Designed miniproteins, single chains, continued (2). Designs and how they scored, part 47

Each design is a single chain, and the fold is of that chain. pLDDT is the mean over its residues in the fold that is shown.

## One batch from the design tools (miniprotein)

Design m5612
Fold by ESMFold2-Fast:
Structure m5612 (fold): chain A 84 residues (1-84)
Amino acid sequence: EIRELLLEAAKLAEKEGWLEAAEYLRKGAEESKSYREMLEYLLKAMKAIQEAGKPVSPEIQELVNKIVLLLYEEDPEAVEELGL
């Protein structure tokens, strides 16, 4: 399930010091009422990572890619509208 992957990504992000991204990923998993809200939290997490100017681990990148693919499968219109 997408929420499980968001929580897994949040745990990895926290372990690697991506504290802001981890918080957004956790909120996406726990507080989102729709796939669009999950995607919005995922975008906030990705922006926090990009602003830090350091590459993420391959493990985090693979999880993020899986989450994006699953969100696209469930709500492709939301993914396209939000610019992913």
Scores: mean pLDDT 81

Design m5613
Fold by ESMFold2-Fast:
Structure m5613 (fold): chain A 57 residues (1-57)
Amino acid sequence: SAGAEAVARLALEEHGATEDQAAALALYASKHGAEKARRLLEEHGAREAWQWALRNA
């Protein structure tokens, strides 16, 4: 989805995420919503958001 793609780009461009982290967050956004994924990134940063996304995808 466009929202998931936007979350992946945000993670890469503004949060210093790796490609694997961005992909996991995009998948999470596709299942749970882009807004939830964005808040996770903004509150916790790429690494912690990614770990949470892996456990909750």
Scores: mean pLDDT 84

Design m5614
Fold by ESMFold2-Fast:
Structure m5614 (fold): chain A 98 residues (1-98)
Amino acid sequence: GTLTLTRVFERDSPDRSTVTVLYRLSGDASLEEIKREILRLLEELEKRYQGEVEGVKMYDEGGNLVKEVTGSKEEMAEEAAKAYQDGARYLEVTLRRL
């Protein structure tokens, strides 16, 4: 299957020390495919913003927070992928600029 990630917004903190990016997730894919695509996104965002991913949040279709994860990029990607399989539809990534 194919996971589609559509960027909804990008927002800097007032002091520009962090950036938050929201993605809408769609498509039918296996847990391993979803995890791989989210991990790829996290790595791409770190390179783009010259920063480090501090955490991810998953929201349902209604915008309710379902899951918040910190830790390694692999752990964040795995938990986000599981949340997507359980019905979450938005991924919010927060990065600290280095």
Scores: mean pLDDT 90

Design m5615
Fold by ESMFold2-Fast:
Parts: C-alpha cells; sequence; structure tokens
Structure m5615 (fold): chain A 77 residues (1-77)
C-alpha cells in the first residue's frame, strides 16, 4: 500500500540521517578547524533522523537519537 511504502521510505531516511551523524562526528575529530560546522551538521542529521523515526511511530528510537546527538556534541566541544 501507499502507507506501507511511505513508512519504509521514512524509516530509510531515518537510517541515512543517523549514519550522517557518525560521518559528521568522524569529520569533527579529523578536521578540528571546522569542528563547529560538523557539530552543527551532526545535530541537524540527528534531529532529522529523530523526526523520521517519530513519523513511523518509533518515538523511543527518536528520543534516543536526540540524546545521543546532545551527548556527542558535548563530547566534541
Amino acid sequence: SAAERRKASLYTAGEINYAGMDASVELAKKVPENRDTFIEGMLLSGRAAAENYRKVGDEERGRKVLEEAERRAKELK
């Protein structure tokens, strides 16, 4: 159904955005002169992933992703 395809697409987008958080963390560590930009990008990816998970009904995963993003941002600052 269209609803099932939409849910699958949103879940996939969540996974991609979550993976984007890890990439931004690695870049923040490797390129410290651009750290603030990568921290901002990581937080944006985390918020996008959380929203995608929330829209497919996984509020717990969304909350955990936001908590992880905040923890990682503090660790990188």
Scores: mean pLDDT 87

Design m5616
Fold by ESMFold2-Fast:
Structure m5616 (fold): chain A 68 residues (1-68)
Amino acid sequence: MLSEEERQKLKDMIIELARSTPKIKPGDVFRRLVEVKDENGEVRYYEVSVTVLSKDEAELKETEVPLP
């Protein structure tokens, strides 16, 4: 599971991506490599995929709905 710190970093990356990309539209997929250093000094690399959803899709994702 993601830690609170890792979750916050992912949120910050999404916000930064939204600010730097003026033509983000639904259906766009962005992939980024995130480097996180653990308590032992070991570097872990996470591939993060961010999919831009429409407002309707985002509202559906917040509700547990059976798949079609």
Scores: mean pLDDT 63

Design m5617
Fold by ESMFold2-Fast:
Structure m5617 (fold): chain A 88 residues (1-88)
Amino acid sequence: MDALRIAIVKDWLALTKTKPTKEANDEARKKLIDAGFSEDDATLLVNVAVSVEVADRILSSMFGLPLPSDDERAARTVRIANILRKRR
C-alpha cells in the first residue's frame, strides 16, 4: 500500500539524519520485507529513495534551493518506484 511505503520512506529519511546510510537502507528494506513486499520491490524503493535524496542535496548545494519536506520526498519516491515497476 502506498501509505505504508510512504511511512517507511519517511522513517528512512529520519534515520539518515542520525545513522549511516547503509544502516538506514538495511532497516528500511527489512521493514518492507516484513510488511510483505518482495526483496526486489524493497530494493527498488530504497534505491529510488537514495537517488531522490542525492538529487535533492545536489540541487540544494549547487543552486541554493531549499530541501523538500520529508512528506514530499517520500511521496515522490513511491511515485517514481511505481512508474519503474510498471515499465518492468
Scores: mean pLDDT 80

Design m5618
Fold by ESMFold2-Fast:
Structure m5618 (fold): chain A 82 residues (1-82)
Amino acid sequence: AREELERATRELLELADKLPEISQVGRDAVRAALASPDVEGYTRELRRAVELAKQALTDPANIPAAMAEMGRVAEKARRDAA
């Protein structure tokens, strides 16, 4: 549902504010996902990004994985919007 997408969006933005390394790419992924008509697909991808960002907060070694996933979500959404 749209509400789940909005919840995942809010969680990811909160995590992006706590991790400067993922701040920009996390916000880009959120904006791109919200513009997409594929609500279910992007909800799942943002939920995965949230989980990776939480892992990055507990262990900095996970920051590159979180950044890569958020970058993939943003790139996919840009392609879908074009």
Scores: mean pLDDT 76

Design m5619
Fold by ESMFold2-Fast:
Structure m5619 (fold): chain A 111 residues (1-111)
Amino acid sequence: RPPRALLLLGDTEGAGVRIKNVGFLGTQEEYDAVVAELAARVAAGEDIEDFYTSPAAKELAKALSELGLPGVGVFADTPEQLARSEALLRDLGQKTGKPEVAERLIAELRA
């Protein structure tokens, strides 16, 4: 089942308490809700990687940070969100020189 959202996090300081270089596709209310859910899950001792950030997402986020590009949130709850997220991830894969990492993350969103 595709995750509700994937976060590409750069320079995250403290487990879910401080999030740097995070961007979201969607509304401010959706952003606030996902950040609050992440913070609550981390505070409960859950591994956020299992819910919102995959190894491929971490690898791409690191490459974005090294290029001075912001991290982004990726949504896959609807076909329209998935299509926009796929286009964004392919663009980021090209910009980072990691198209294969972007395609892995797209495959994860489709699963």
Scores: mean pLDDT 58

Design m5620
Fold by ESMFold2-Fast:
Structure m5620 (fold): chain A 86 residues (1-86)
Amino acid sequence: SEIERERERLIRNRASGAELNALYERFGGTREALAEITQAMALLLGGSEEEAEELRRAALEGEERLRRVNEEFLRRRLPAAEEAAK
């Protein structure tokens, strides 16, 4: 599927917020697609199943909530994410 293909691409390329926004726009604001991708990314960054589900639900609720919850998630992992980006 297109969602699965884009999800694999984002995982491979270390998706940025800009890439997630581009994908959301590509699917015409499909929250379901964004939710699936957001959950997968959270798990890849070493998040728990609980944290991944929180992000998935936030994506389904709206962009503003997703942004807020995602910022909290990344803050907890910012040092590890920055180290991995080297």
Scores: mean pLDDT 65

Design m5621
Fold by ESMFold2-Fast:
Structure m5621 (fold): chain A 78 residues (1-78)
Amino acid sequence: EEEKRRAEIEREAQELGDKGVALSNEGDKLFQKAEELRKDPSKKEEADKLYEQGWDKYIEAFKYHIDAVLLRLEFERE
């Protein structure tokens, strides 16, 4: 039944999207912390490390968002 399959695809896509949102929120928190630390020049290395961790979270979030979009796109076309 198409409705059941549609619900399954939407649930899976939503789960992927939710993971992406959670990761981007973690990245935002890391960026905020890094910006606060960067106000002190002696904390530059600590701030740079947090920026790197924040970007890693954003890259992971991007992958989840792409997977969610591709999953929905495949279902809508097929």
Scores: mean pLDDT 82

Design m5622
Fold by ESMFold2-Fast:
Structure m5622 (fold): chain A 87 residues (1-87)
Amino acid sequence: MLPSPEVKELSKKLKEIVDLFEKTKDVELFLKRVEEEIEKNKDNPFIVKMLKYFKDKFLELLKKGKEPEEALRQAEMETALLIGKHM
């Protein structure tokens, strides 16, 4: 089954945010970009919910002592699993 337009848009945004972190390694810039995308998509509850989950999971993993790159990979994977439950 082809993913919904919202899932495609969200996947594109997540990839862009992940690619930004891989290039910059800047955690604060990553968090700022996620917040900017939440604000830009405030009229889409699904996208907002998934972006907030992604950000919160990343921060939770950092607090647990995961390295930023590992925290990002796990947060992306767990967010993708959550998106899959809505497909």
Scores: mean pLDDT 80

Design m5623
Fold by ESMFold2-Fast:
Structure m5623 (fold): chain A 77 residues (1-77)
Amino acid sequence: ASKSVSIEEFSKEQQEIYNIVLEELAKNGKISVSDAIEIIHKETGFSRSTISKFLKKFVEAGLIEYDEKKKIITLKL
């Protein structure tokens, strides 16, 4: 249960990464963290380390949800 931060508080780069995650979730309903990092890295050219940090920030902010057992990112509203 998180309602804490708006995506608008994040940098332009973080917002771009977030939008790519949302597009992938819209297509498949789920994506693994590893697949998300690879897709974003290939699409944007940001380092995998930077992408991983931003994805973790989005999970902590409640913008995306992470299923630890399945190692999958999902969108839960």
Scores: mean pLDDT 76

Design m5624
Fold by ESMFold2-Fast:
Structure m5624 (fold): chain A 64 residues (1-64)
Amino acid sequence: MEEMRAALIRDLTDPSNPHGDRAERALLEQFRNDLARLSGRSPEEAVAMLSDEELRAVYEAAHA
């Protein structure tokens, strides 16, 4: 799980990463029912809020 968190943070923060757009979209979709949780959060903070199951779902969507 830590490898997936590190990869998602890299996807969201490294502009040369080819998964950046998908990672951002997947993260927003995961929080769609409570967007206030993302308000003012860094990518690192947002990814840290994901449970192991939520993290897997976002990671798979970003890398599909």
Scores: mean pLDDT 74

Design m5625
Fold by ESMFold2-Fast:
Structure m5625 (fold): chain A 90 residues (1-90)
Amino acid sequence: MVYEYEAVDKVGKPNKIKVKAETVSPEKVKLVVEDETSGKKAEFVGTLTEVAAAANKFLASIPEVNAGLVLELEEVDGELLPVAKVYSVA
């Protein structure tokens, strides 16, 4: 699935973070995260926990970004699919 989320940057301006999550294997997911404000993009492959941790470390490494990410398996139309949700950090 492909999702686009708006978060706020560290000065309270709207920032668009694009996330694309897909299943690679029963034990592995792929997540692509792109921050439009900085133009930085990263790709992660691993378990849900590993990928979520790496993505949050990536977002925290961008000085302009004030956002966190949760990655969960959700049942969508009878299938377990990885769903990424981005939230603003206050």
Scores: mean pLDDT 72

Design m5626
Fold by ESMFold2-Fast:
Structure m5626 (fold): chain A 95 residues (1-95)
Amino acid sequence: MREDLLRLAQEAVRLMESDPQRAIILVETMKGLLLIERGVQAALGTSLPADRAAQLDRMLALLDRAIAAIKAGDYETALRHLGEATGVPVAVLRE
C-alpha cells in the first residue's frame, strides 16, 4: 500500500467523529492522489495493467462511499470502506 494513502486514511479515521469535515477533506485528498496516478499513466501514453486500472476504479468508488458514510454519521461503515480501499486491516487504520 502507498504510505501517503495509509497516513491520510489513518488521520481521516482519527478525525471522522470529532471533525467530520476535515476527515472528508482527507478522503478527497486520497481520491486526488489516485486520480493523479491515473493521469500520469495516461500522459505517458502507457496502458495501466487491467488489474491496476480496475483496482483504482474500485478504490475511488469505495472512497466516495466512505465520504457519504461520514456525511451520514455512519462512521463504522466509513471505516470499513476505508479499510477496503486501502487494503489494510481496520486495526492498522486505528493506529
Scores: mean pLDDT 80

Design m5627
Fold by ESMFold2-Fast:
Structure m5627 (fold): chain A 78 residues (1-78)
Amino acid sequence: MDVISNMQAAIQQLQAELANTTDPARRAAIQRRIQAIQLGIQVLQQQIQNGTLTNDIVNRIMALVGRVDIDALRAMLA
């Protein structure tokens, strides 16, 4: 619960940063980070619904979010 709430707060902070950012490359980087966090939340919610959420899975999701590994996060949703 706290992890998802913290991730949602991070999205809000990144959206505020995006609103104040004019550099196209930086905007793209912020949008990618938001996308990675959103995918991480979706994977966490899916694991909770399936009753398969473990600390190891949480740690893996957080690592993938941190490196912005969108392809790996999407693979976890398949």
Scores: mean pLDDT 85

Design m5628
Fold by ESMFold2-Fast:
Structure m5628 (fold): chain A 76 residues (1-76)
Amino acid sequence: RDREIEEAQRRVRERLARLVRENKSQSMAWYAAAALSGWSESGPPPGTIVPIEPEKAEKAAEATLRGDWKAVLEAA
């Protein structure tokens, strides 16, 4: 629960949110799953199922940046 760790996680999530907006070649659900799990750019493990709509995926990414996991889960 170090501020530095939280800030680093937030920066990673901001990067993922940018990837969702800038790289439309991947599914929005994939990027949302990566943001939720803190994955880098390698993506979620094989077999990961994330039934997230594009609009909800972007909302989930923004909620993740705030650390609001409850809002993220509701968006999923």
Scores: mean pLDDT 52

Design m5629
Fold by ESMFold2-Fast:
Structure m5629 (fold): chain A 95 residues (1-95)
Amino acid sequence: GSTFGKSEDEKTTLVAKIAGYLANGDFDKAVELLVKEGIITKEEADYLKKNLSKREMAEEIVRKVAEKYGLPEDVARQLLAAIYEHLGLPLPPPP
């Protein structure tokens, strides 16, 4: 569905659901949800699933979600850090 007309609570719930899928290692569900919500195209979803590692896929998904919903950079970084912690991945060095 479109993000237009969604309440702030609905947007927050959607972001949390995507982050939860990524943290659980359920990248297929996260990517499918992004396509259903119009955040990425099906072609972009296929690219992510075929070409990116779990780390790169989580990073790209969080970036797309942050851009679509206007998340502050610090919030996006906190989400990515939490996902990496739950996946047992080392955090990337700060820029």
Scores: mean pLDDT 76

Design m5630
Fold by ESMFold2-Fast:
Order: structure tokens, then sequence, then C-alpha cells
Structure m5630 (fold): chain A 72 residues (1-72)
């Protein structure tokens, strides 16, 4: 990923983490799905390949899942 794409990834990831932390008892799976989709869309818009965007989306989803597990 380029520096600009990495900054986009960091922003979307931070937003997703903050949303889960604000409402840990909400529908976490729906929030993870929404953040993953947003990550894919934002990175492809920033010029990342579909493969890079999918890998980043998967990684963000995993990070959010681990954070949600730690809040239980």
Amino acid sequence: LSLAQQQTLNRVTSEGIADIEANPDADIEAKIQATGQRTYDALTAAGASPEQAQAASDAVSQVLRVHAERLK
C-alpha cells in the first residue's frame, strides 16, 4: 500500500475501533462487516488493487474482532 492508502486504512480502522468501544454490547458483527466494506471501498477509491483492498478489509475485520473479544 502507498502512504496515502495506509493513512486511509489507519483512519477507517481507528473509526471502527472507536465505534465498537463506544457500544460494545451492540451488534458487533454488523459493525465489523460495515467497517470491512468501508475499508475495501475506501482503498479501491484510493487506487489499491482489489486484492490489496480485500486483504486490508480482512485484516481490519480481524483486528476489530480481537478488540470486541477483549471487551467481553
Scores: mean pLDDT 79

Design m5631
Fold by ESMFold2-Fast:
Structure m5631 (fold): chain A 97 residues (1-97)
Amino acid sequence: KLVRLTIRAYFHAKTDEEMAAYVEKMEQGVDKLTAELEEKFGVRFEQIRYEVLPDGTVVVTLVITASEADAKEIAKLFEKVGKEIGADKIEVEFSPV
């Protein structure tokens, strides 16, 4: 059965320099995840969104559709990469397609 996986990673920046650094790390993390998703699972992101909130929080939102088993493995991969690049919070949501 196919599911939609939505992942949000949050980065709290205190300065413009930290915000720029987090955006760069997010872009690098997304590139790494894109390559691993294509290589290991044969899937691509449906959506990649970057948002800067009024409080200086940077949010990346990633959306994919995959089998339930693959989506669970992908969620674990996203949590690992998010922690590696310094995410303060990671939210994972599974929804029916």
Scores: mean pLDDT 81

Design m5632
Fold by ESMFold2-Fast:
Parts: structure tokens; sequence; C-alpha cells
Structure m5632 (fold): chain A 92 residues (1-92)
């Protein structure tokens, strides 16, 4: 259900954000990654919001890699990738 996708995606984003913050020692990449998920959830069918969410994700991944290496970057992008997959399954 949509409500379950929203709840689960936000929980995954929060968990990932904490791990990114632990690896980087900074909150910036974690906040950007969480924002990307929140923006996509506001309007998954809105092309403008999707573009904005993807831009925030790109910033999050680049910042995480710079501050915490490739492991932090992989963790940062995971909640967004999982949300995209869930949204694709809902649309089938």
Amino acid sequence: SREEIIKESLEEAEKSAKEVEELTGKKEAAELAKESVEILLEGPGDPELRKKAEEKLEEAVKTAEKEGGKEAAEIAKKPYELLVEKLEEEGR
C-alpha cells in the first residue's frame, strides 16, 4: 500500500542517514540523502519533483563519497534506489 511505502521508505532513509553520519562524521550527506527520499515521496509522478530528488541524491552521493568514501556513498543512495523500485512495482 502507499501508506506502507511512505512509512517504510522514511524509516529506511532515517536508518541510512544515521549510518552515513557515523561514517562521514558530518550531517550534510545524510541530510541530502534523506531530502532526496522526502522529495520523491511528495510527488513520485511529478517529473519536476523527480528531477529535484535526483539532483539531491547526486549531491548526497558525491558528498558522502568525499567525506566517508565509497561505502558511505553506497549507503546514502540505497534508500532512494529501494523507493524507486517499490514505486515501479506499485505502478505494475
Scores: mean pLDDT 84

Design m5633
Fold by ESMFold2-Fast:
Structure m5633 (fold): chain A 55 residues (1-55)
Amino acid sequence: SVRLEITLGMLKIAKGSNELIAKLTKDNPELAEKQKKDAEDLKATIEQLEKQLKS
């Protein structure tokens, strides 16, 4: 569905932003690790929604 495609696009942007923040804050290990975890959580959500979209 179009709505699901839009949601996936937004989640992919959010994941990319969190990955970029993790790279920029790697000298702050706590913040970098949290951002990486948030990106992995978004990746899992994206994968689940992509599976629904491909159905």
Scores: mean pLDDT 76

Design m5634
Fold by ESMFold2-Fast:
Structure m5634 (fold): chain A 89 residues (1-89)
Amino acid sequence: ELAEAEERAYKEGYERGKKRAQELIDQGDMDGIHQEVLRLVGAVIRAIGDLLDAERAGDAEAAARARIELAYYRGELDGFDEELEKAGL
């Protein structure tokens, strides 16, 4: 079911984002943190664009894939941001 697939994608992204943030924080790589935030924000914007394009085309399969991808990147951004907040960044 699509809702369950979105939830799984979000959780997978969340764990990925947390892990990446922990790595960059441990290294003290502030430039890497900044670049990763820009990459993740860009990925979310792109996924939103893909979803809108699929909905306009009436392509239910493409729309479902775009929703799952959007859930994944939203999760990754949330997990990344939460670890930065915990570190006082």
Scores: mean pLDDT 88

Design m5635
Fold by ESMFold2-Fast:
Structure m5635 (fold): chain A 93 residues (1-93)
Amino acid sequence: SPRVAAAAGAAHLVGDQEAYDAAMRAKTPDESVELARKAGGEKAGNAMRIAAELAGDSPEQATRAIHEGAKAAGAPVLTSEEAAKRGPMAPIL
């Protein structure tokens, strides 16, 4: 699911491997947020919820959603140029 993938990407960008692994097992965005909160806490859960809501239909929208989620959670975020460079290498999409 593009939304679950975006949520997992936000957890990965925040640097929370446990939240990322939990999100990758989820089937819905709501489930991924709940699992991330249990594994990584509120910041990871918030980043993933925002990313899932913003994910949209394209890889570009999903990538932007990941960074917006991480930014809202207060995590260090990549620039648009850095995000584009990392997109193809991330196990997100």
Scores: mean pLDDT 63

Design m5636
Fold by ESMFold2-Fast:
Structure m5636 (fold): chain A 69 residues (1-69)
Amino acid sequence: SLEEDLAETEAILAKHPGISEAERQAILDALRARDAERAQRLILRLYLEGKITVEEAQQLGAIMKRVFG
């Protein structure tokens, strides 16, 4: 469900003190809005900034695939 996918996303992002509340909220809002391009861009930015691991980027990618089809 979207609720479960949002909770999993929040749990992944909340492990990282370097990720701000505004950054977490922007990603969650993009997922709720079904804005695939924005969600992908925000997650890619976190990965490139070293704020999430490759494994977490892959987990978030799987969540995006479920949410967007």
Scores: mean pLDDT 87

Design m5637
Fold by ESMFold2-Fast:
Structure m5637 (fold): chain A 94 residues (1-94)
Amino acid sequence: SVQGLLKRALKQAKKVKDLAKQKGDTKTVQGVDNVISIINQAISKIKSNPNLAKKLVQGAYDSVKMMYDSTTDPDIKKQLKKLGDILKQAIKSL
């Protein structure tokens, strides 16, 4: 389900955040906190406003892509790619 995919995205986002905290990457921590907020908003809108949920997930995906392109840490890149892949699957299912 889309809701299941977005809950998996939240778990992956938390992994990215924890890794970024460990590395002292405050920009990625802030970016991931924003992504977590957007995903939670999208989950709340899936049933009542699926078009808004889709736009929110697209925004979260774009933010993850920007973080991926701006980071030089290969471990953070790998975890961000996993997050982006889950979000892309959610978009296709909306």
Scores: mean pLDDT 90

Design m5638
Fold by ESMFold2-Fast:
Structure m5638 (fold): chain A 85 residues (1-85)
Amino acid sequence: AEEYLKELKELAKKLEGEEKKIAEEMIETAEELLKETDVLRMIGLALRLIGLALELERISKDKKLAEEIYEAALKVVKAKLKENA
């Protein structure tokens, strides 16, 4: 889980302006998700993280980078949910 958060942080460094702001919110949400112990709150944070990743994809000038960020976010979600299954 932490490994995928690091990947997300590294990819976010390549972004600028509004795209970077969304990526920073994604990082904050991913960090909250990894610390969460309540299953319903984990689901809520996971949905928020995916929603932010989709919004980044929508506005992004670099669609390939946005897809890589989306995949990193999915890996964080999948790893966290698997730990609680």
Scores: mean pLDDT 83

Design m5639
Fold by ESMFold2-Fast:
Structure m5639 (fold): chain A 65 residues (1-65)
Amino acid sequence: AGSATRAGAGAAAYAAAGDAEGARRNWLQGFSDEKGAEAAERYAALGDHVGAGRAADRGAQSNGG
């Protein structure tokens, strides 16, 4: 199961608390794999931020061995 929603929720929670650096770090953790980052950027460019998060999560999952 993907955790992109949790990464985004974590980033949003940090941003709401006024911790911009914590928010950025949590967001970037969702893009920990280079393949996921590339796919996420493509989805974001298409306006699909949910798909972008899912792409990043897939990259992280494939690197989790």
Scores: mean pLDDT 54

Design m5640
Fold by ESMFold2-Fast:
Structure m5640 (fold): chain A 80 residues (1-80)
Amino acid sequence: SSVEEKLKALREKFEEDLEGLKSMIDDPRLPQELIDTARFLKDEELIEKVEKLIKENKIEEAIELVVKHLQKIYEKKILE
């Protein structure tokens, strides 16, 4: 179905975005950009979790959390 094709394309895009962000893991700007992205999404629980992971120097986990949250939002829009 058209929905299945859109979901597949979206998942492939987020996998590429995840790999791209992980390649930038040593970029000193990345932690703040992850926090800013979480703030843009206006999810207080996400913001708190991202800030905690960054404070603990768990940058890869912070990337995965933000990307997974964005993927969930976009998948929900396709399924509407």
Scores: mean pLDDT 83

Design m5641
Fold by ESMFold2-Fast:
Structure m5641 (fold): chain A 90 residues (1-90)
Amino acid sequence: AEETVELIEELLSLVPEEKKITFLLAISTAIYLSKVNPELAVELLREAGKAFNIPEELTEKLIELILSASDEELDKISEAINERIKELLK
């Protein structure tokens, strides 16, 4: 969970300020989809990586971390994303 949250913060630093919330919502959606349709989650993450100009290697690392995470770890990552979105809305 920690490594995934740290990677998301690194990726977020590459995303323009006005797009950060949309990026975090895409990651949150992919985490939800990873529990029910992992193939669609992978497709969403790859398309988000391209749309936000994230280096492919970092997108693939994020995919690996999300797909290997337990439900408990995914819940912690989702909580961290939600708190970050709240900060960006202020």
Scores: mean pLDDT 84

Design m5642
Fold by ESMFold2-Fast:
Structure m5642 (fold): chain A 66 residues (1-66)
Amino acid sequence: SALKALLLEYKEELAKQIAKELAKKYNAYSYEVEKLSDDKFKITLFTKDGKKVFLVDFEKQTITEL
């Protein structure tokens, strides 16, 4: 479905924007975004104090620090 593909692309872009905002909040010098499923994305922040890992779950509408 074309609509399903567009919604997935929108979720991927939104996950990247969430990663940028989390990176600003935690003063990360770099970050990575990994797609785990259509609704789940892993964000890794690299900070002077070590790695912070977050799970973004669009189905549950949650952001959880791991």
Scores: mean pLDDT 87

Design m5643
Fold by ESMFold2-Fast:
Structure m5643 (fold): chain A 110 residues (1-110)
Amino acid sequence: DEKFIEELLKEALEKLGLPEEYLSMSTDELWEKYIENLAKATEENDKEAAELAEKLLTFLRVRSALKMAKEKGLSKEVTREIVRKVVEEKLSASEVKELVEEAAKKQKEK
């Protein structure tokens, strides 16, 4: 189901307005870019760096959500809805975790 995950990542990236090159970056490389842009935003009052940092953080949360959804065996439909909420509602790391755990609990109860 690699194609499904890749399609969701591409859709999230496009909605956030991030360059396609970020699709091929590792999670660690994206965290490094986030930290660098956050530092630039705080040290230089760089508004573009601040905006990029927020977009990168949301994309990292999408990757985290997809990893957790896969580990919990969530359906494609449920996974797509989680990714949509993460991007559109700018969910925090704790909110993403709670959303995935709730979805897994509901799926297990059937």
Scores: mean pLDDT 84

Design m5644
Fold by ESMFold2-Fast:
Structure m5644 (fold): chain A 82 residues (1-82)
Amino acid sequence: SEMEQLIKSQYDWLDALIKAAKEEADKKEGLQNVSMLLQMAELELRQAAADETKSNEEKTALHEAAAQFERKREEVENEMLS
């Protein structure tokens, strides 16, 4: 679906930003910025899942996507500590 393609594009874009940030001499600021963007994306997906006009299947996909963004944010936070 178009929604799934948009979610994937946003995830791929944020993943590319993480990779770019890791190549910088001081990666902490870049990774911190991406962590915030991932948190915003998660919140937007959870808010979209609360839309009662969406099908149960769409709501499930949005919740699963939000969980994927949350896990990616945790990976970024761990990378900042290494």
Scores: mean pLDDT 83

Design m5645
Fold by ESMFold2-Fast:
Structure m5645 (fold): chain A 55 residues (1-55)
Amino acid sequence: MTVRDYLPTFERLRALLDAQGVPYREVRMRPDDPVSRYERLADASDLPVIPVLEP
C-alpha cells in the first residue's frame, strides 16, 4: 500500500496531535511512496511522524 492510501488516517492523527498539543515531525513524501518508507521514517523518529505530500 502507498502513503496516499493512508492519508485520511494521517490527517486524523495530525488533528488529534494538534488538539492535544503533542509535538510531531512532518516529512515530505510522494503519494505513491510505499507505506514501508513511512514506517522506516517513523521507527527512526523520537516523535510521531506525519507525512506531507509533495505536489
Scores: mean pLDDT 80

Design m5646
Fold by ESMFold2-Fast:
Structure m5646 (fold): chain A 59 residues (1-59)
Amino acid sequence: SMEEKEKAIEKAVEAAKKWVEAGMPKSAATQLAVREVEEKYGKEAGEELRKRLEEAGLI
């Protein structure tokens, strides 16, 4: 559903932030988060996640 997709995107942003704080390079953390969201919810969800990661300063 759209609601489940939105929650998954929010969780992916928070996961990427935590991975970066734990020492993972931003490029690796963002690529992993986008890949997981795209595999479950498709390319459009991955593009929405990329925009949120840019707003968060991770891309």
Scores: mean pLDDT 84

